Designed miniproteins, single chains, continued (3). Designs and how they scored, part 1

Every score and structure here is a prediction.

Each design is a single chain, and the fold is of that chain. pLDDT is the mean over its residues in the fold that is shown.

## One batch from the design tools (miniprotein)

Design m8001
Fold by ESMFold2-Fast:
Structure m8001 (fold): chain A 88 residues (1-88)
Amino acid sequence: SASEELEELIEEIREELERETDPQERELLEELLELAEEALETEDPLKLIGLTLRAIGLEIDAERLGIPRVAELARKLVKALLEKLKEL
């Protein structure tokens, strides 16, 4: 389920934050974590669409900055958000 994917992703992001020492990567991971936590808590389709657009923006930013791990996690969030929208 989308909720299971979001819960797994939240744990994966938290694990990355525990290991990460670079301030820029930590800032992006913290933003990604906030989006994933909001996604888990909301059943509002309009809010989920907004979170999806923000996650896409974060993926683009991570790619431009050359941070492939954050881009990968952002893509996973987009996938989970789209799956949650399909389950509504």
Scores: mean pLDDT 88

Design m8002
Fold by ESMFold2-Fast:
Structure m8002 (fold): chain A 70 residues (1-70)
Amino acid sequence: TDSVTSDLASVADDVGSVDDEMDTLDDEMDKNVFDSDYNNAVGDKVMTLMNNYMSLVDTMSTLNTTYNSM
């Protein structure tokens, strides 16, 4: 249905946004390699975003499998 298509598109967009944010933080860490405190704080945020990204990917995969079985 249109609602399912919209939900999948929204999740895909969110996944893309998180991935882009992770790339931005990774670049920021690379530019500030000499500041260990800053890099540690950014690293923690990257790990949080990675966990969120993996969760969204799993949700999208589960939703797709469920609706494809119908």
Scores: mean pLDDT 65

Design m8003
Fold by ESMFold2-Fast:
Structure m8003 (fold): chain A 67 residues (1-67)
Amino acid sequence: APDPELGEKIYRAHFAALRKKYGLPKPEEMTPEEVRAMLEHPEAFGLPARDWTPQAIDDIVAFVESK
């Protein structure tokens, strides 16, 4: 099952630097659908390519939904 607590931990660990460099919105400023699209296709959003596991994507999206 998706884990919002783990999703927050992954988001904070991996997106802090990207948020500073690329000016990404805070989680409360994004929809779960926008976050999922960004994680599945980061290059379409001007972000460097990254292979997220399906579980990590689900956990991060669950975190965004829980805000």
Scores: mean pLDDT 74

Design m8004
Fold by ESMFold2-Fast:
Structure m8004 (fold): chain A 92 residues (1-92)
Amino acid sequence: SPLLQEFHELDVRFVELSVRAEQAINNGDIKEAQELVEEMRRLVDRLDALVRQIVADPRTSPRDQTLALFRLMAAQSSVLVLERQIRTLQKR
């Protein structure tokens, strides 16, 4: 499925940005961490749009629909956690 392929490509990019954001946080580079989290937010918006298309496509298996939804929820949660970590560092 082209939709699933595009979703997986964006999900891989999201994971790469997440690793870099965590590294920036660990190094105390708040500005770099903020910029990376903003990129991750834009990817979450794109993932959300794709998930809506995936779940509306009757050719997508229920398993793949469920997986896409869970991965989107995980991505959304990751952004919130990283934003909280950045706010905590800014107050130290």
Scores: mean pLDDT 88

Design m8005
Fold by ESMFold2-Fast:
Structure m8005 (fold): chain A 80 residues (1-80)
Amino acid sequence: SMTEEARERMDREIRRFIEELNKALEELSDPVELQKERDRLIAELGARMIEIQKEYGVPSVVVDEKLNEFMQRVQELWEK
């Protein structure tokens, strides 16, 4: 289904952005620069999710669920 394809594409984007966040955590020692990179990546994923929503015509609840999943993963990365 188109919803299943949208979820799979969202999952691939989430995995890619979590990997980028992991790299930022490993490479950036300045907490200000790290926070800027975190905020940039979150904004980029949000924009990408809206693009996927439009392409596949999925309801907002699907995007909201995936964004909540992503934000929980981000919180886990930032909690030591």
Scores: mean pLDDT 86

Design m8006
Fold by ESMFold2-Fast:
Structure m8006 (fold): chain A 122 residues (1-122)
Amino acid sequence: SELERELAELQAFSASTLTEASTPELEELRQRAVQLQQQFLQLIDEIQELLKQISDPEVKQQIQQQVAELQRRVEDLMRAFNRAVTAGDLAAARATLAQLEDVLRQLQQLLEQTKQILQQES
């Protein structure tokens, strides 16, 4: 998947840049970004698995569209984060990481909403 590729690229980037990191703060942000990528992948997989059990096709399509939009936002923000880190822009890296954490909260909320919908169908 795109997120799996980005996770692999981010892990490889982190490993290769440990000796080239401009600040220890950027290294800490890279580690947090790796953790966020792993959490995004897990949440998306969990939502997709629950969607297989949803019987209402309109509800299923709406949630699928929301997942796709959030996944695209994660991909865009990860690219922005990688650019900021490469440029040594600590402020931009922190701002992008904060936006990634906002998307994580949105995905967690979507997972809980999906679980509630499935429980109502039971």
Scores: mean pLDDT 81

Design m8007
Fold by ESMFold2-Fast:
Parts: C-alpha cells; sequence; structure tokens
Structure m8007 (fold): chain A 86 residues (1-86)
C-alpha cells in the first residue's frame, strides 16, 4: 500500500502524496513546485510520487507523468509507464 511506503519519509512528502490522492483538482504549478522542493532529488521519493499521480487518475497530472518516462532512474521510468497504463 502506498501510504505504508511513506513510513519514515519526511512529513512534507507524505502531505504531498496525500494531497495528490485526495484533492478533487490539482493545481499543476503548485504540484510541480512541491515536487521540485521535496521529491526531485531522491529517486525513491520520485517512484512514490509517480505511483500517487497514477492512482489519482487526474488529467492535469498527465504532462508530469509523461516527463517521468524520460527520468534518469529506470525504476521511476517503469513506475511512470505503469501509471500511464492505468
Amino acid sequence: ELLEKLKGKPPEVKALIEWVLNADEIDYERLKMLYEKYVKDDPELRVLFVEALGRSGKPETLPLLQEFLHDPDPAVREAARRALEK
């Protein structure tokens, strides 16, 4: 379960993931800013973030998911590919 994987991660990352999963609408500029601040520099956190975007099913997250198909980390690329197939 995604929330279980957040155990021991920074509270800001947990809050970001919960926001992505539960919000009715996502502000793309805010999403990208929070990603760059809390998630961008850690490939493990990028995998969790991509899984959350895929589970949210929100069309406003699609451009960011497509960018992750070109991520330098193969696990992040695989997570993005699977998210786009859901």
Scores: mean pLDDT 80

Design m8008
Fold by ESMFold2-Fast:
Structure m8008 (fold): chain A 81 residues (1-81)
Amino acid sequence: LAEEFLRAVREGLRLELEAGEASEAEAEEGLAEAERYAAEHGVSEREVLLARGLLELARMKRAGASDAELQAYRDAVRAQL
């Protein structure tokens, strides 16, 4: 299922980004490709938003964002769902 593919790609990119094995540009490129595939197969906008939000949280964490900044971003994403 395209939705499960999007989730798997998102989780892989999140782990690689947190480990410092992928650049922010590489993670964004990989996610964008997975999002295009998911959209072509009717995956909901909410699933796409969740995938992007989780990757952004991983990027922020790697960039040294505070717990307060991470929580504020989570709250903002939650408000859009």
Scores: mean pLDDT 70

Design m8009
Fold by ESMFold2-Fast:
Structure m8009 (fold): chain A 81 residues (1-81)
Amino acid sequence: SSHMSLQQLVDRMDRSVQRGSWIGVYAISQYILDQISNMPVKTPQDIQIEQRARQYIRQARQRMDTPDQQRAAQIMYDNLR
């Protein structure tokens, strides 16, 4: 949703990790990185969120090494825009 705050996205990212939903982890974390990259000024908390999102993307990639999973993650990411 275009009305989701960064805090709501972080909550969804953390819930996806807890559920082992690595497609969701990848898609939401990638979207968080896009949102943070578009910020003209980043707080220390924004930088910490960026680091966590990058770490979760690496973990998700290790668990999603099939083309089908990668396509599903891309579709979910596109749907978050």
Scores: mean pLDDT 84

Design m8010
Fold by ESMFold2-Fast:
Structure m8010 (fold): chain A 82 residues (1-82)
Amino acid sequence: SALQEAAIAEAEKIIPALAAEEGLDPEAALAEFRAGVAEITDEKRLQFLAYAAAALAAKLAGDEKAAAEYEAKVKKLIEEAK
């Protein structure tokens, strides 16, 4: 979905910077994230991971509004999984 693709793209913008802050290889971290995303065949599981990653990325970037919006999407997916 477009929202899922946007969430993955948002996470990909932040992952290299987060990896560098932790003393990890930024390119390796991004490649590992992309490989993990590609292995998920369940649409709801992929959406959950994408929104959770985007929420974390937004929170670490100091964008509390974006973080809250992605966290709300994660909560909705958890409720729908019941």
Scores: mean pLDDT 74

Design m8011
Fold by ESMFold2-Fast:
Structure m8011 (fold): chain A 105 residues (1-105)
Amino acid sequence: GGEELVREVKEAIERKDVERALAAVERIAELGNVEALREVAEYIRENSKDPLAKRFAELALEALDKGNIEAATEYLKGAILLVTDPSLVTKAIGHLLRGIGLELG
């Protein structure tokens, strides 16, 4: 269920397991579970100390409010990279640009 996948994302973030966190969020997105994606974004927004990760989470929430699951998923992948491994900032920016492209058409 969605709760189990959200728990898996949170545990992977705490363990700094970037691959597991990304796989779990991708699975949530494949299932179209908007509420679970929202819970992941809210968790990052509330618990991250990184202002950039918070902003990516905010962009994901805004994309979900517009019904753009694909853009929200890209923003969440970027946020996850930032909170698990800050050295991956270039890859996180890549996800930001993909999300923006998805919102523009």
Scores: mean pLDDT 90

Design m8012
Fold by ESMFold2-Fast:
Structure m8012 (fold): chain A 72 residues (1-72)
Amino acid sequence: MLEEEVKLETVKQANEVQNAISDEKELQQTIQQMSQLSGQALQAVRDGNYEEAKKKVEQLKQLSKDSIEKSK
């Protein structure tokens, strides 16, 4: 996994969250948590730990899905 792949997936998930969550406070909290996971995934890529990077990206995707579900 490349840093660019982590960044593209983060942007994709952030766009899905922005389109689905109408509550500004909930959106801000979700984006902040996603940013933290994205940072951890990028650090894992830099460290050559691609398995950890994949796990963090999957956690980011799961957070996006969970946050969208809770907003309904």
Scores: mean pLDDT 82

Design m8013
Fold by ESMFold2-Fast:
Structure m8013 (fold): chain A 76 residues (1-76)
Amino acid sequence: MEIELSPEMVKNMKALIDSGKNAEISKKLKVVRDKLAAHATDAEMLEVSQRILNIIAESKSAKELLDKLEEVEKEL
């Protein structure tokens, strides 16, 4: 309950794992989040979070999303 956000999002993520790309996306998101938690100020965390949200909202495919997330990870 306390850590769980959108159960429907989790279900959609799980369905996409069958493509292989969603598992890789989740892995990239975790690495980015871990680095932000260790090093980022509140301002930096907000900036990177907003960038990730824009990438998710604008990406039309798992491939596009994964490529952009890899770029974000490399910047950290």
Scores: mean pLDDT 63

Design m8014
Fold by ESMFold2-Fast:
Structure m8014 (fold): chain A 120 residues (1-120)
Amino acid sequence: MPSIEEIAEELKELYEKLDEHVKKMLEKAPNELSEKIKEAIEYAKNGDVEKAAELVIEIGKERGKEEQGKIVAEEILKHKDDVELSTILTAIFAGGTSDSVEDTKEAIKIIVEAWEYWKE
């Protein structure tokens, strides 16, 4: 199994490439959805975590994945004092989630554990 340090490094590389990935994602998304994704990420970056969470739920509803959106939003709110983690969660999951609620929960857990590795 990859170590938590290896997962943390992969997450950092993913985050460093995330701006390019998000830009490409926004170019392919419908205009209304692309605006909401951009706004959610901007709110998270600015520390307005509650508005970012609300937009993640709304994006989830439009994609037919409202329960996944709620799960992501709840995790974002749990980490409201960690703006960088809230931004990472918003950027990764605003673009899409698994159809599986359990897979979404596991992905969140891995991301949070990997992010917290460098804080300890």
Scores: mean pLDDT 77

Design m8015
Fold by ESMFold2-Fast:
Structure m8015 (fold): chain A 72 residues (1-72)
Amino acid sequence: SIEEKIDKIAEEAEAGVRAGRLTLEQAVSRVKEEIDKLTEEAKKKNIPVDSAKQVAAVLRVVAVGIERELAA
C-alpha cells in the first residue's frame, strides 16, 4: 500500500540520520521528495493519500534528528 511505502521511506531516512549518513535537512528533503513522487503516482491511479500519514512521516524524521542533537 501507499501507507507502507511512506513508512519505509521514513524508516530509511531515520536510519540514515541515526547512522550519520544524512543530516536532518537532507533526510527531510529526501522524505518530502519521495512522498511527492508517490503522491503523483497515486493521483494518476485515483488512489487517495492520507495527508496525516505524510505529515507524520516528516515529523518522525525531525524527532530523530532532534534527539541526536540533544544527545550530542
Scores: mean pLDDT 77

Design m8016
Fold by ESMFold2-Fast:
Structure m8016 (fold): chain A 53 residues (1-53)
Amino acid sequence: SPLERELARLQTVRAILLAAIYFAEKLGDKKTAAELRAQAEEVDARIAELRRR
């Protein structure tokens, strides 16, 4: 279904963001890591909203 495809896409984006956070933290880029965490929280909220449908 379109909803399942959107969930899969958002889960992929989440995985990419988590990898980016890991590398930003490893490089000491705290500002970028914080910005990426905020983006990951937005993606998690969208996933939670879609799972309620």
Scores: mean pLDDT 88

Design m8017
Fold by ESMFold2-Fast:
Structure m8017 (fold): chain A 111 residues (1-111)
Amino acid sequence: TVIKKIIKELQEKFKLSEERAEAVVYTALSLIIIGELIDAELEVKKEDNPFARRLIEAWENGDIDEMLKLIAEKYREQGNEEMAQMYEEIRNGSTEAAKKVREDLKKNLEK
């Protein structure tokens, strides 16, 4: 999986423990998702962008599954399969970092 590969590379290149590598990945995943939401908010105001509108609607409804699915589909359409796979892994909770990101998104969107 993409996320597990990144964790392993951080452990090997930077001599991090598994716990520290997962914390770094969790932080990075959280920041990129926030960036996707900011980008969608900016785009929905400029033009009638169906993707941006659907992403904002999923966010407003607290539908984390739909939000992550839409972002993954966007990257796949752009030919960026690695980013698409990474968002699918977050959606599926394939690692502890991915699970934590999903739970934090739910908490921030519904509370």
Scores: mean pLDDT 78

Design m8018
Fold by ESMFold2-Fast:
Order: structure tokens, then C-alpha cells, then sequence
Structure m8018 (fold): chain A 60 residues (1-60)
């Protein structure tokens, strides 16, 4: 199945490679690109989100 991560808090993108997520939104996990950043996809958009923003992985 696909792996999802849920935003624990709001995050607003500050750079073109980042993705805005609101608390409670679930994004598909694509890759961990650094210890502090995950690459995720939400509603057809891919971008970086701080790992501290996201909860534990959910497998579906």
C-alpha cells in the first residue's frame, strides 16, 4: 500500500520547493531527503515539509 503522513500542525511554504499543509491534512510519503525534511505529495503537488510537522507513517 501507499504510506501517508499527517500534519500535526500548520506549515506554510517559504520556498518554491516546499509544500503548504494545514493541521490534519494527510500527504503521501515519497522520500526522506534529510534528517529534518520529507518529500511528500498532496493533491497532485510535491514538496518538502519539515519532519517535525508530520506524525508517524500510516500504511494504506
Amino acid sequence: GKVFVKARKDFVAKRPDELTLKKGEEAEFIAQVSPTQLLVEYKGKKGLVPSETLGLPIIR
Scores: mean pLDDT 84

Design m8019
Fold by ESMFold2-Fast:
Structure m8019 (fold): chain A 69 residues (1-69)
Amino acid sequence: SMAELERKAELVRRAALNAGLSEEEAERIQQMVLEGRIEEALELLKRKVAEKHGEVAGEAAYHDVREAL
């Protein structure tokens, strides 16, 4: 449903912001989820978190968010 997709998009946006990504980065990732491109959005989240906080943090963000969806 659209409501479930919006819930997932908001969850991923909040996770991105909590991980220290910018509003622009978080909005881009959120838009990908709204488009149904969930796996691509999670991979982008992982890469952006890894760029800022290292590979272990990126992997943790990916797995934590995927499990919460």
Scores: mean pLDDT 86

Design m8020
Fold by ESMFold2-Fast:
Structure m8020 (fold): chain A 101 residues (1-101)
Amino acid sequence: DEALSKLPLSVEVGKKLVEILKKDSGPEGVAEAARYLGRLSGWPEETIERLVDAILELGITVDDILADPDAVARRLSEATGLPFEDIRSLVLILGEAAKLV
């Protein structure tokens, strides 16, 4: 009951995120899921790749997101220079999908 979305999480989006994270719950899977959400959100590819690079460099996993999504969002915001609230919204969406993995 914590789907705070600046983005509507459709059933199709949720299913795709669960498929990605079930295939790989490590940093590569989280990075692929973030790339998928960023593209759906109409983010510039340069912004998406900056986020993906930060996820991979920091080694962000599904377990990290489930343990403390706000701490993950803060670390990613600091590493990328992207607005905390935008990153937090994306991480919360990933966290909802991660609960289903």
Scores: mean pLDDT 81

Design m8021
Fold by ESMFold2-Fast:
Structure m8021 (fold): chain A 79 residues (1-79)
Amino acid sequence: MDQQIAELQQRASEARRRLEEAIRQGDVEAAREALREYEQALQQLLEVLRPHMSPENLEAIREAVQRELEELRRRVEEA
């Protein structure tokens, strides 16, 4: 489990780095691809964490992730 979480966190971090770089370069297509990879990694991370967290804590993290993804989608469209 811990190794799987670390691998998913690494994947999310790498996708986030590519996303920020694509936004900086104004590459909307690359930014959309990186955002999709970031979203997938975060969703898999939440699934792995689901049985190890209280329902209220899981919902709080899910809402925070959704807010971050909505902000990132807006930034990509404005790039």
Scores: mean pLDDT 81

Design m8022
Fold by ESMFold2-Fast:
Structure m8022 (fold): chain A 112 residues (1-112)
Amino acid sequence: SAAELLAALRELTAALRAGDLAGVRAALRRIAQILQDDSFLQAVDQADDSQLGALVLRALDMVLAHPAAQADPEVLEAVVEAALAAGRRFPERLLEAIGLVLRAIGLLLDYG
């Protein structure tokens, strides 16, 4: 549901500000799971859907901008999964989602 997604986004933001990488990973996995759930498709008005897509992609961008998250391969892998799920769920944001995937993969290759 939209309420569950907003709760997961709040948890992600709180964990990121606290430097809690385990919390960041858990919140990213929860976001991906919510976005992959077919029941979510029936839970959001089109106008709210557009705003929600923007919030998800902005939150993922904030994770990729954080130095501690950039150095954590598990966080970067979780960002890839969440961004792919977001691109599929919000097709009007597909190019933005692909940009986040490519940035996360680039960071993963920096440490591999």
Scores: mean pLDDT 81

Design m8023
Fold by ESMFold2-Fast:
Structure m8023 (fold): chain A 73 residues (1-73)
Amino acid sequence: SREEEQRVRFLVAMARKYAHGFRDPEAVARWFVDQIGELSSLAHRRRAFAELAAILPPELRAVLARLAQPLLE
């Protein structure tokens, strides 16, 4: 949906803005996982994950990949 497309773009923009400014990487990664889980479309979840993984620092990408796996099935 257009709303979910807008949500994906919002998450990507937020990640770009704060890519290296996170005080608690694990808490931030958990927040992104929760946001991905709110997307009803599997296709939107996979796209959000892929775009976030391309932007986020390695430490956040590792946690995101581990926690998001069940949401991408």
Scores: mean pLDDT 79

Design m8024
Fold by ESMFold2-Fast:
Structure m8024 (fold): chain A 73 residues (1-73)
Amino acid sequence: MLDEVRAMEAALRAQVAQIQADYADDPARQNALIQQLVRDAVTRALDLVRAATGAPASVTDGRISSDAEAPAP
């Protein structure tokens, strides 16, 4: 999971840099391509979240920080 996220971020960063280099003299095109790249990445991320969220996994302590808070009377 972390390796996949790191690879995805690295690839996205490299693609943005490539777009900036390839379209250095066309900022409008550069911006449009970067926006498209971001939308694609977001769509992929949302698909992964949907798959994970739909998993019927049992959770015991998901909010240790909240449990550390003093309980209201």
Scores: mean pLDDT 68

Design m8025
Fold by ESMFold2-Fast:
Structure m8025 (fold): chain A 66 residues (1-66)
Amino acid sequence: MEKEEAERLAQRMVDSAVAAARNDPTLDVDEIAEAVGEYLRSLGYPELAEKAVEQTRAALDALRAA
């Protein structure tokens, strides 16, 4: 997988996590963020995984603060 394709996938995963959390407030933010990171790490992109974990947490925290 090309890096730019992996970056698009990471963004989609963040967006999907936000949509899931919007529909289910019982979802654990850390569990969702780690699931995103684990998948990206399994594809061979550990640096992108760490960034996606942080973005997922920030997006979910912002959603729940609104």
Scores: mean pLDDT 78

Design m8026
Fold by ESMFold2-Fast:
Parts: C-alpha cells; structure tokens; sequence
Structure m8026 (fold): chain A 68 residues (1-68)
C-alpha cells in the first residue's frame, strides 16, 4: 500500500540519518529532533510525488545543515 511504502521509506532514511548523527556526536535530544524533521520532510516529499533520488538529496541537505 502507499502507506506501507511511505513507512518503509521513512524507516530507511531515518535509520541511516540516526547512524550518521550518532557518529557525529549528536545528543539523544538532537537525534529526536532530527528524526522528527526527517520524518516530516519525507512525508511531505512523498505526498508531492518526489523520486527516491530527490528525497535522498533533501535528507542529505538537512543533515549537512544540522551538522554545520
């Protein structure tokens, strides 16, 4: 289903982002906020019909901003 596809996409992107944030030394509170931001971004882009490549690029940009 479309919901199952969204859940799988969010899970994949969030898990990768959490691993990266943990490696960068983010606190649990910072990681929690990052998870919320990524989840919202992925949901919005998925609803807009964005490709996997577009969603990945947007998540990568968000992570780069958070690491700065």
Amino acid sequence: SARDALVARVRRLVNAAVARAEAAGFSPDQIGELVRRITALVRDLHAAGASDAEIQAAVDALLAEAEA
Scores: mean pLDDT 84

Design m8027
Fold by ESMFold2-Fast:
Structure m8027 (fold): chain A 101 residues (1-101)
Amino acid sequence: MTIIKAETSKATLTARVTDNKVVIEAEGLTLSQLQFLAAEVSRKAKEISGKEAEVLELTEDHLQLEVRGVSHEQGIEIALAAVRALEKLTGEKAKITVEEE
C-alpha cells in the first residue's frame, strides 16, 4: 500500500493506494473547494482509468473519494492529480510525503 500525504498551511490531502483501489481524503478546505476537488478528481479518474469516482463522504470540512478497479500505477496518477488540484485551490505548493506500508 502506498500513502501519499500532501500538506499546505491550511489543508491536508491523503491518498491511500491499495490493491485495485485509491481512496482520497481532504480536510481544511471550504465546502465549495471540496466540491471542486471532488469534480476534478472524478474527471481525472475517468481520463486516466475510465473508472468512476464515488463520493463516500462530503461534509463542510471533509471529503472522502474512492476509485475502484484501478491499477496501482493509475491510483498513483489519480492521487497526484488530486495533489495538483489541492495546490490550485490553496495557491500553495504542497509538501508531499510518500510512505509504503
Scores: mean pLDDT 86

Design m8028
Fold by ESMFold2-Fast:
Order: structure tokens, then C-alpha cells, then sequence
Structure m8028 (fold): chain A 89 residues (1-89)
């Protein structure tokens, strides 16, 4: 489910950019570049491993999906777990 949520989040962002008048190719390039930049920034700033950053992204994507589905309580629990894992370091 987390891997699927991350993929759906990527597809949703691509769709949003396409709705703003960008081509699919342009939207994909922008999303890919931005995700790479964010992963590198988080790793450099907070000292997270590549695996940790990937896991954080998947959890965040899934929590956002749950919020959009009206499952606010479940999304909040995932966000809380993410914060607790960061603070435990």
C-alpha cells in the first residue's frame, strides 16, 4: 500500500501540472527533478539515509491520500508516527 500511495501521489502531481497547461513529459520531468531535490535536501540536512527518506516519503504520500478520502484520524496517526520516529533519533 505505501508503494502504491507514493506512485499515486506522483501521478496526481503530474495530473495537476498537466491541468495547468503542461505536457505529460514536462510534468513528469518537473515532478522527478523536484522529488530528487527534496530527497537530497532531507538527507543532507537531517542526516537521514536514502532508505529513511524513501520511507518518510511513502508514509507522507499515504497520509495525504487518507486525508483526501476523509480518513483524517488515520492520516493523523501516520503523521504522528512519522514525527515520533524523527524525534526518537
Amino acid sequence: MLEEAAERAREKRIAQLKAQGLSEEEAEAIVEARLRELREEVRATYGFSEEEVEELYKISAYANELMEQGKVDEAQELAKKLVEEILAK
Scores: mean pLDDT 74

Design m8029
Fold by ESMFold2-Fast:
Structure m8029 (fold): chain A 110 residues (1-110)
Amino acid sequence: MSDEEIRAILRELGFTDDELIDALVAAFRRIGGGSGVVSVEALRAALRSLGFSDEDIDRMVELAERAGGGSGVVSPEQLKAYVLESSPEDQGFLLGVLSTMAEAELRRRS
């Protein structure tokens, strides 16, 4: 998946800040080993490094597994489709996790 495709998906999810969008693109590339597709194991490790609780990590991994159709990997396109069809509570949680990841990436650049 290209950086432009990931940016388009993030804009469709409601991200409007180009700096946060670019930070998320960089985070997806780093976690996904340059592909933009993220394994649930890589996601779990990344969330642990950011200080998320075991409960929040397990919730995010479960949502990612459902978005990826049980394949053990999730693309930004699959995550977008899942978020748009999710409950407001799951949408809020997912967008909150993504925002935290973006802010952590921006702090690494500073």
Scores: mean pLDDT 77

Design m8030
Fold by ESMFold2-Fast:
Structure m8030 (fold): chain A 69 residues (1-69)
Amino acid sequence: MDLDTLAQMSQLLADGDYEGAESLTKTEEDKKLFETMKKMVARGKAVGAALAAAPRGLSVEEVQALGAA
């Protein structure tokens, strides 16, 4: 997968368009990358929401739990 396609997939996943993002996958390796990026986007959103809810920041345990997801 080239950088342009990767950027498009990242944007579609950020927008919640999982069907559109999956349509960019053409190989089994692309599908593995799609699943990885989907998890990364979900984790990023979870971290952002947790930081917004906890103005003092996240504990080490909270960061580790989000990293394990």
Scores: mean pLDDT 70

Design m8031
Fold by ESMFold2-Fast:
Structure m8031 (fold): chain A 95 residues (1-95)
Amino acid sequence: MRERLERIAEEAKRLAERLGLDPSLLESIDKALEEGTEENFLRLEALLEGLRLAERMRERGGLTEEERAEIEREAEAILERLKPKAEKLLAEAEK
């Protein structure tokens, strides 16, 4: 699980950077990786599949503004859901 989670996170970050997505998404991916839960694994896997599809479409002839905005919104939604959970677990560990 862990090695595969790390690989998925790194590939997702690389694709997000290549697609020019918001840098805050890279930070969210790092937080998801720190949690190491099966739920975060499935979310990162889904995000990676979406980013791979976006890259493929870009290579064929580019993405429309609308398609790009949709991909960006989906990626943000997935990653935003992971941020509060990671912060909560870290705060509880410090107590």
Scores: mean pLDDT 65

Design m8032
Fold by ESMFold2-Fast:
Structure m8032 (fold): chain A 91 residues (1-91)
Amino acid sequence: MDRIRQSFNFASQRYDNAGDYDLSRLARQAAQGDPDSQRQFLIQFSQRMNTVGGPRQQQIGQQIQQYIDQGNYQQAVDIFVDYVDYLQSLM
């Protein structure tokens, strides 16, 4: 199965469970392969990581934000996917 799609679906479920229905919906649209939804999700995800996350989450959010600012959305997606893999390894 598509690892990128699975990572966005995981994020959608996680944010739904947290009561963040707007970010959950955006992640679900991103999982369908829409590049604009993927970009918009990563922007909001990185902002939340930088605002409410611990030091590791802030570092990841900053890296995603830097790649988005460079227009390198594929690298931003790759960092997000690797972070989801890490979270799933803890479950």
Scores: mean pLDDT 82

Design m8033
Fold by ESMFold2-Fast:
Structure m8033 (fold): chain A 73 residues (1-73)
Amino acid sequence: SKEEILKRIDELIKRIKELLAKETNPEVIKALTLLMFRAIGAYVTALLGSVEDAQKELDALEQEFKEVEAKFA
């Protein structure tokens, strides 16, 4: 549902912010910051009623976030 997608995006943004708060590597900060802005864009897309497009972007962002976490853990 739209509500579930908005909640998932909000949870992703929170996780990105938590990593950003403790990250000192400029390249990682850049990658996380770009992911955060894309997540905000997906949130706006969902609010405007393009739930399918927002879900596709969210799925891609979740995968990319996992890759950033794994590479720099």
Scores: mean pLDDT 84

Design m8034
Fold by ESMFold2-Fast:
Structure m8034 (fold): chain A 94 residues (1-94)
Amino acid sequence: SMLEELASLSEEEAIATLERLIKEEKDPKRKIILEGLMVALLALRAGESLARARAIAVSVTRKLADEEGFSEEEKEEIVREVERLTDELARLLA
């Protein structure tokens, strides 16, 4: 639903929608996942490959999760979810 909406919007509208969702999200884990997805969206819309978009999104997601004090196990779970959402977003944008 959310990914289908983001894929159907213009770049500017998709960015604005995701920025709003990030601002409104109160759960720190979900907020980081949305921030990672924003990085992936920006990379994919800029014409980066799926592999490059995933790598950039994962790098940013790991840093944010580390700064929030999540355990290594929790960081890997958060990263895995960002990778899954990035792959799905890329399929919808193709």
Scores: mean pLDDT 88

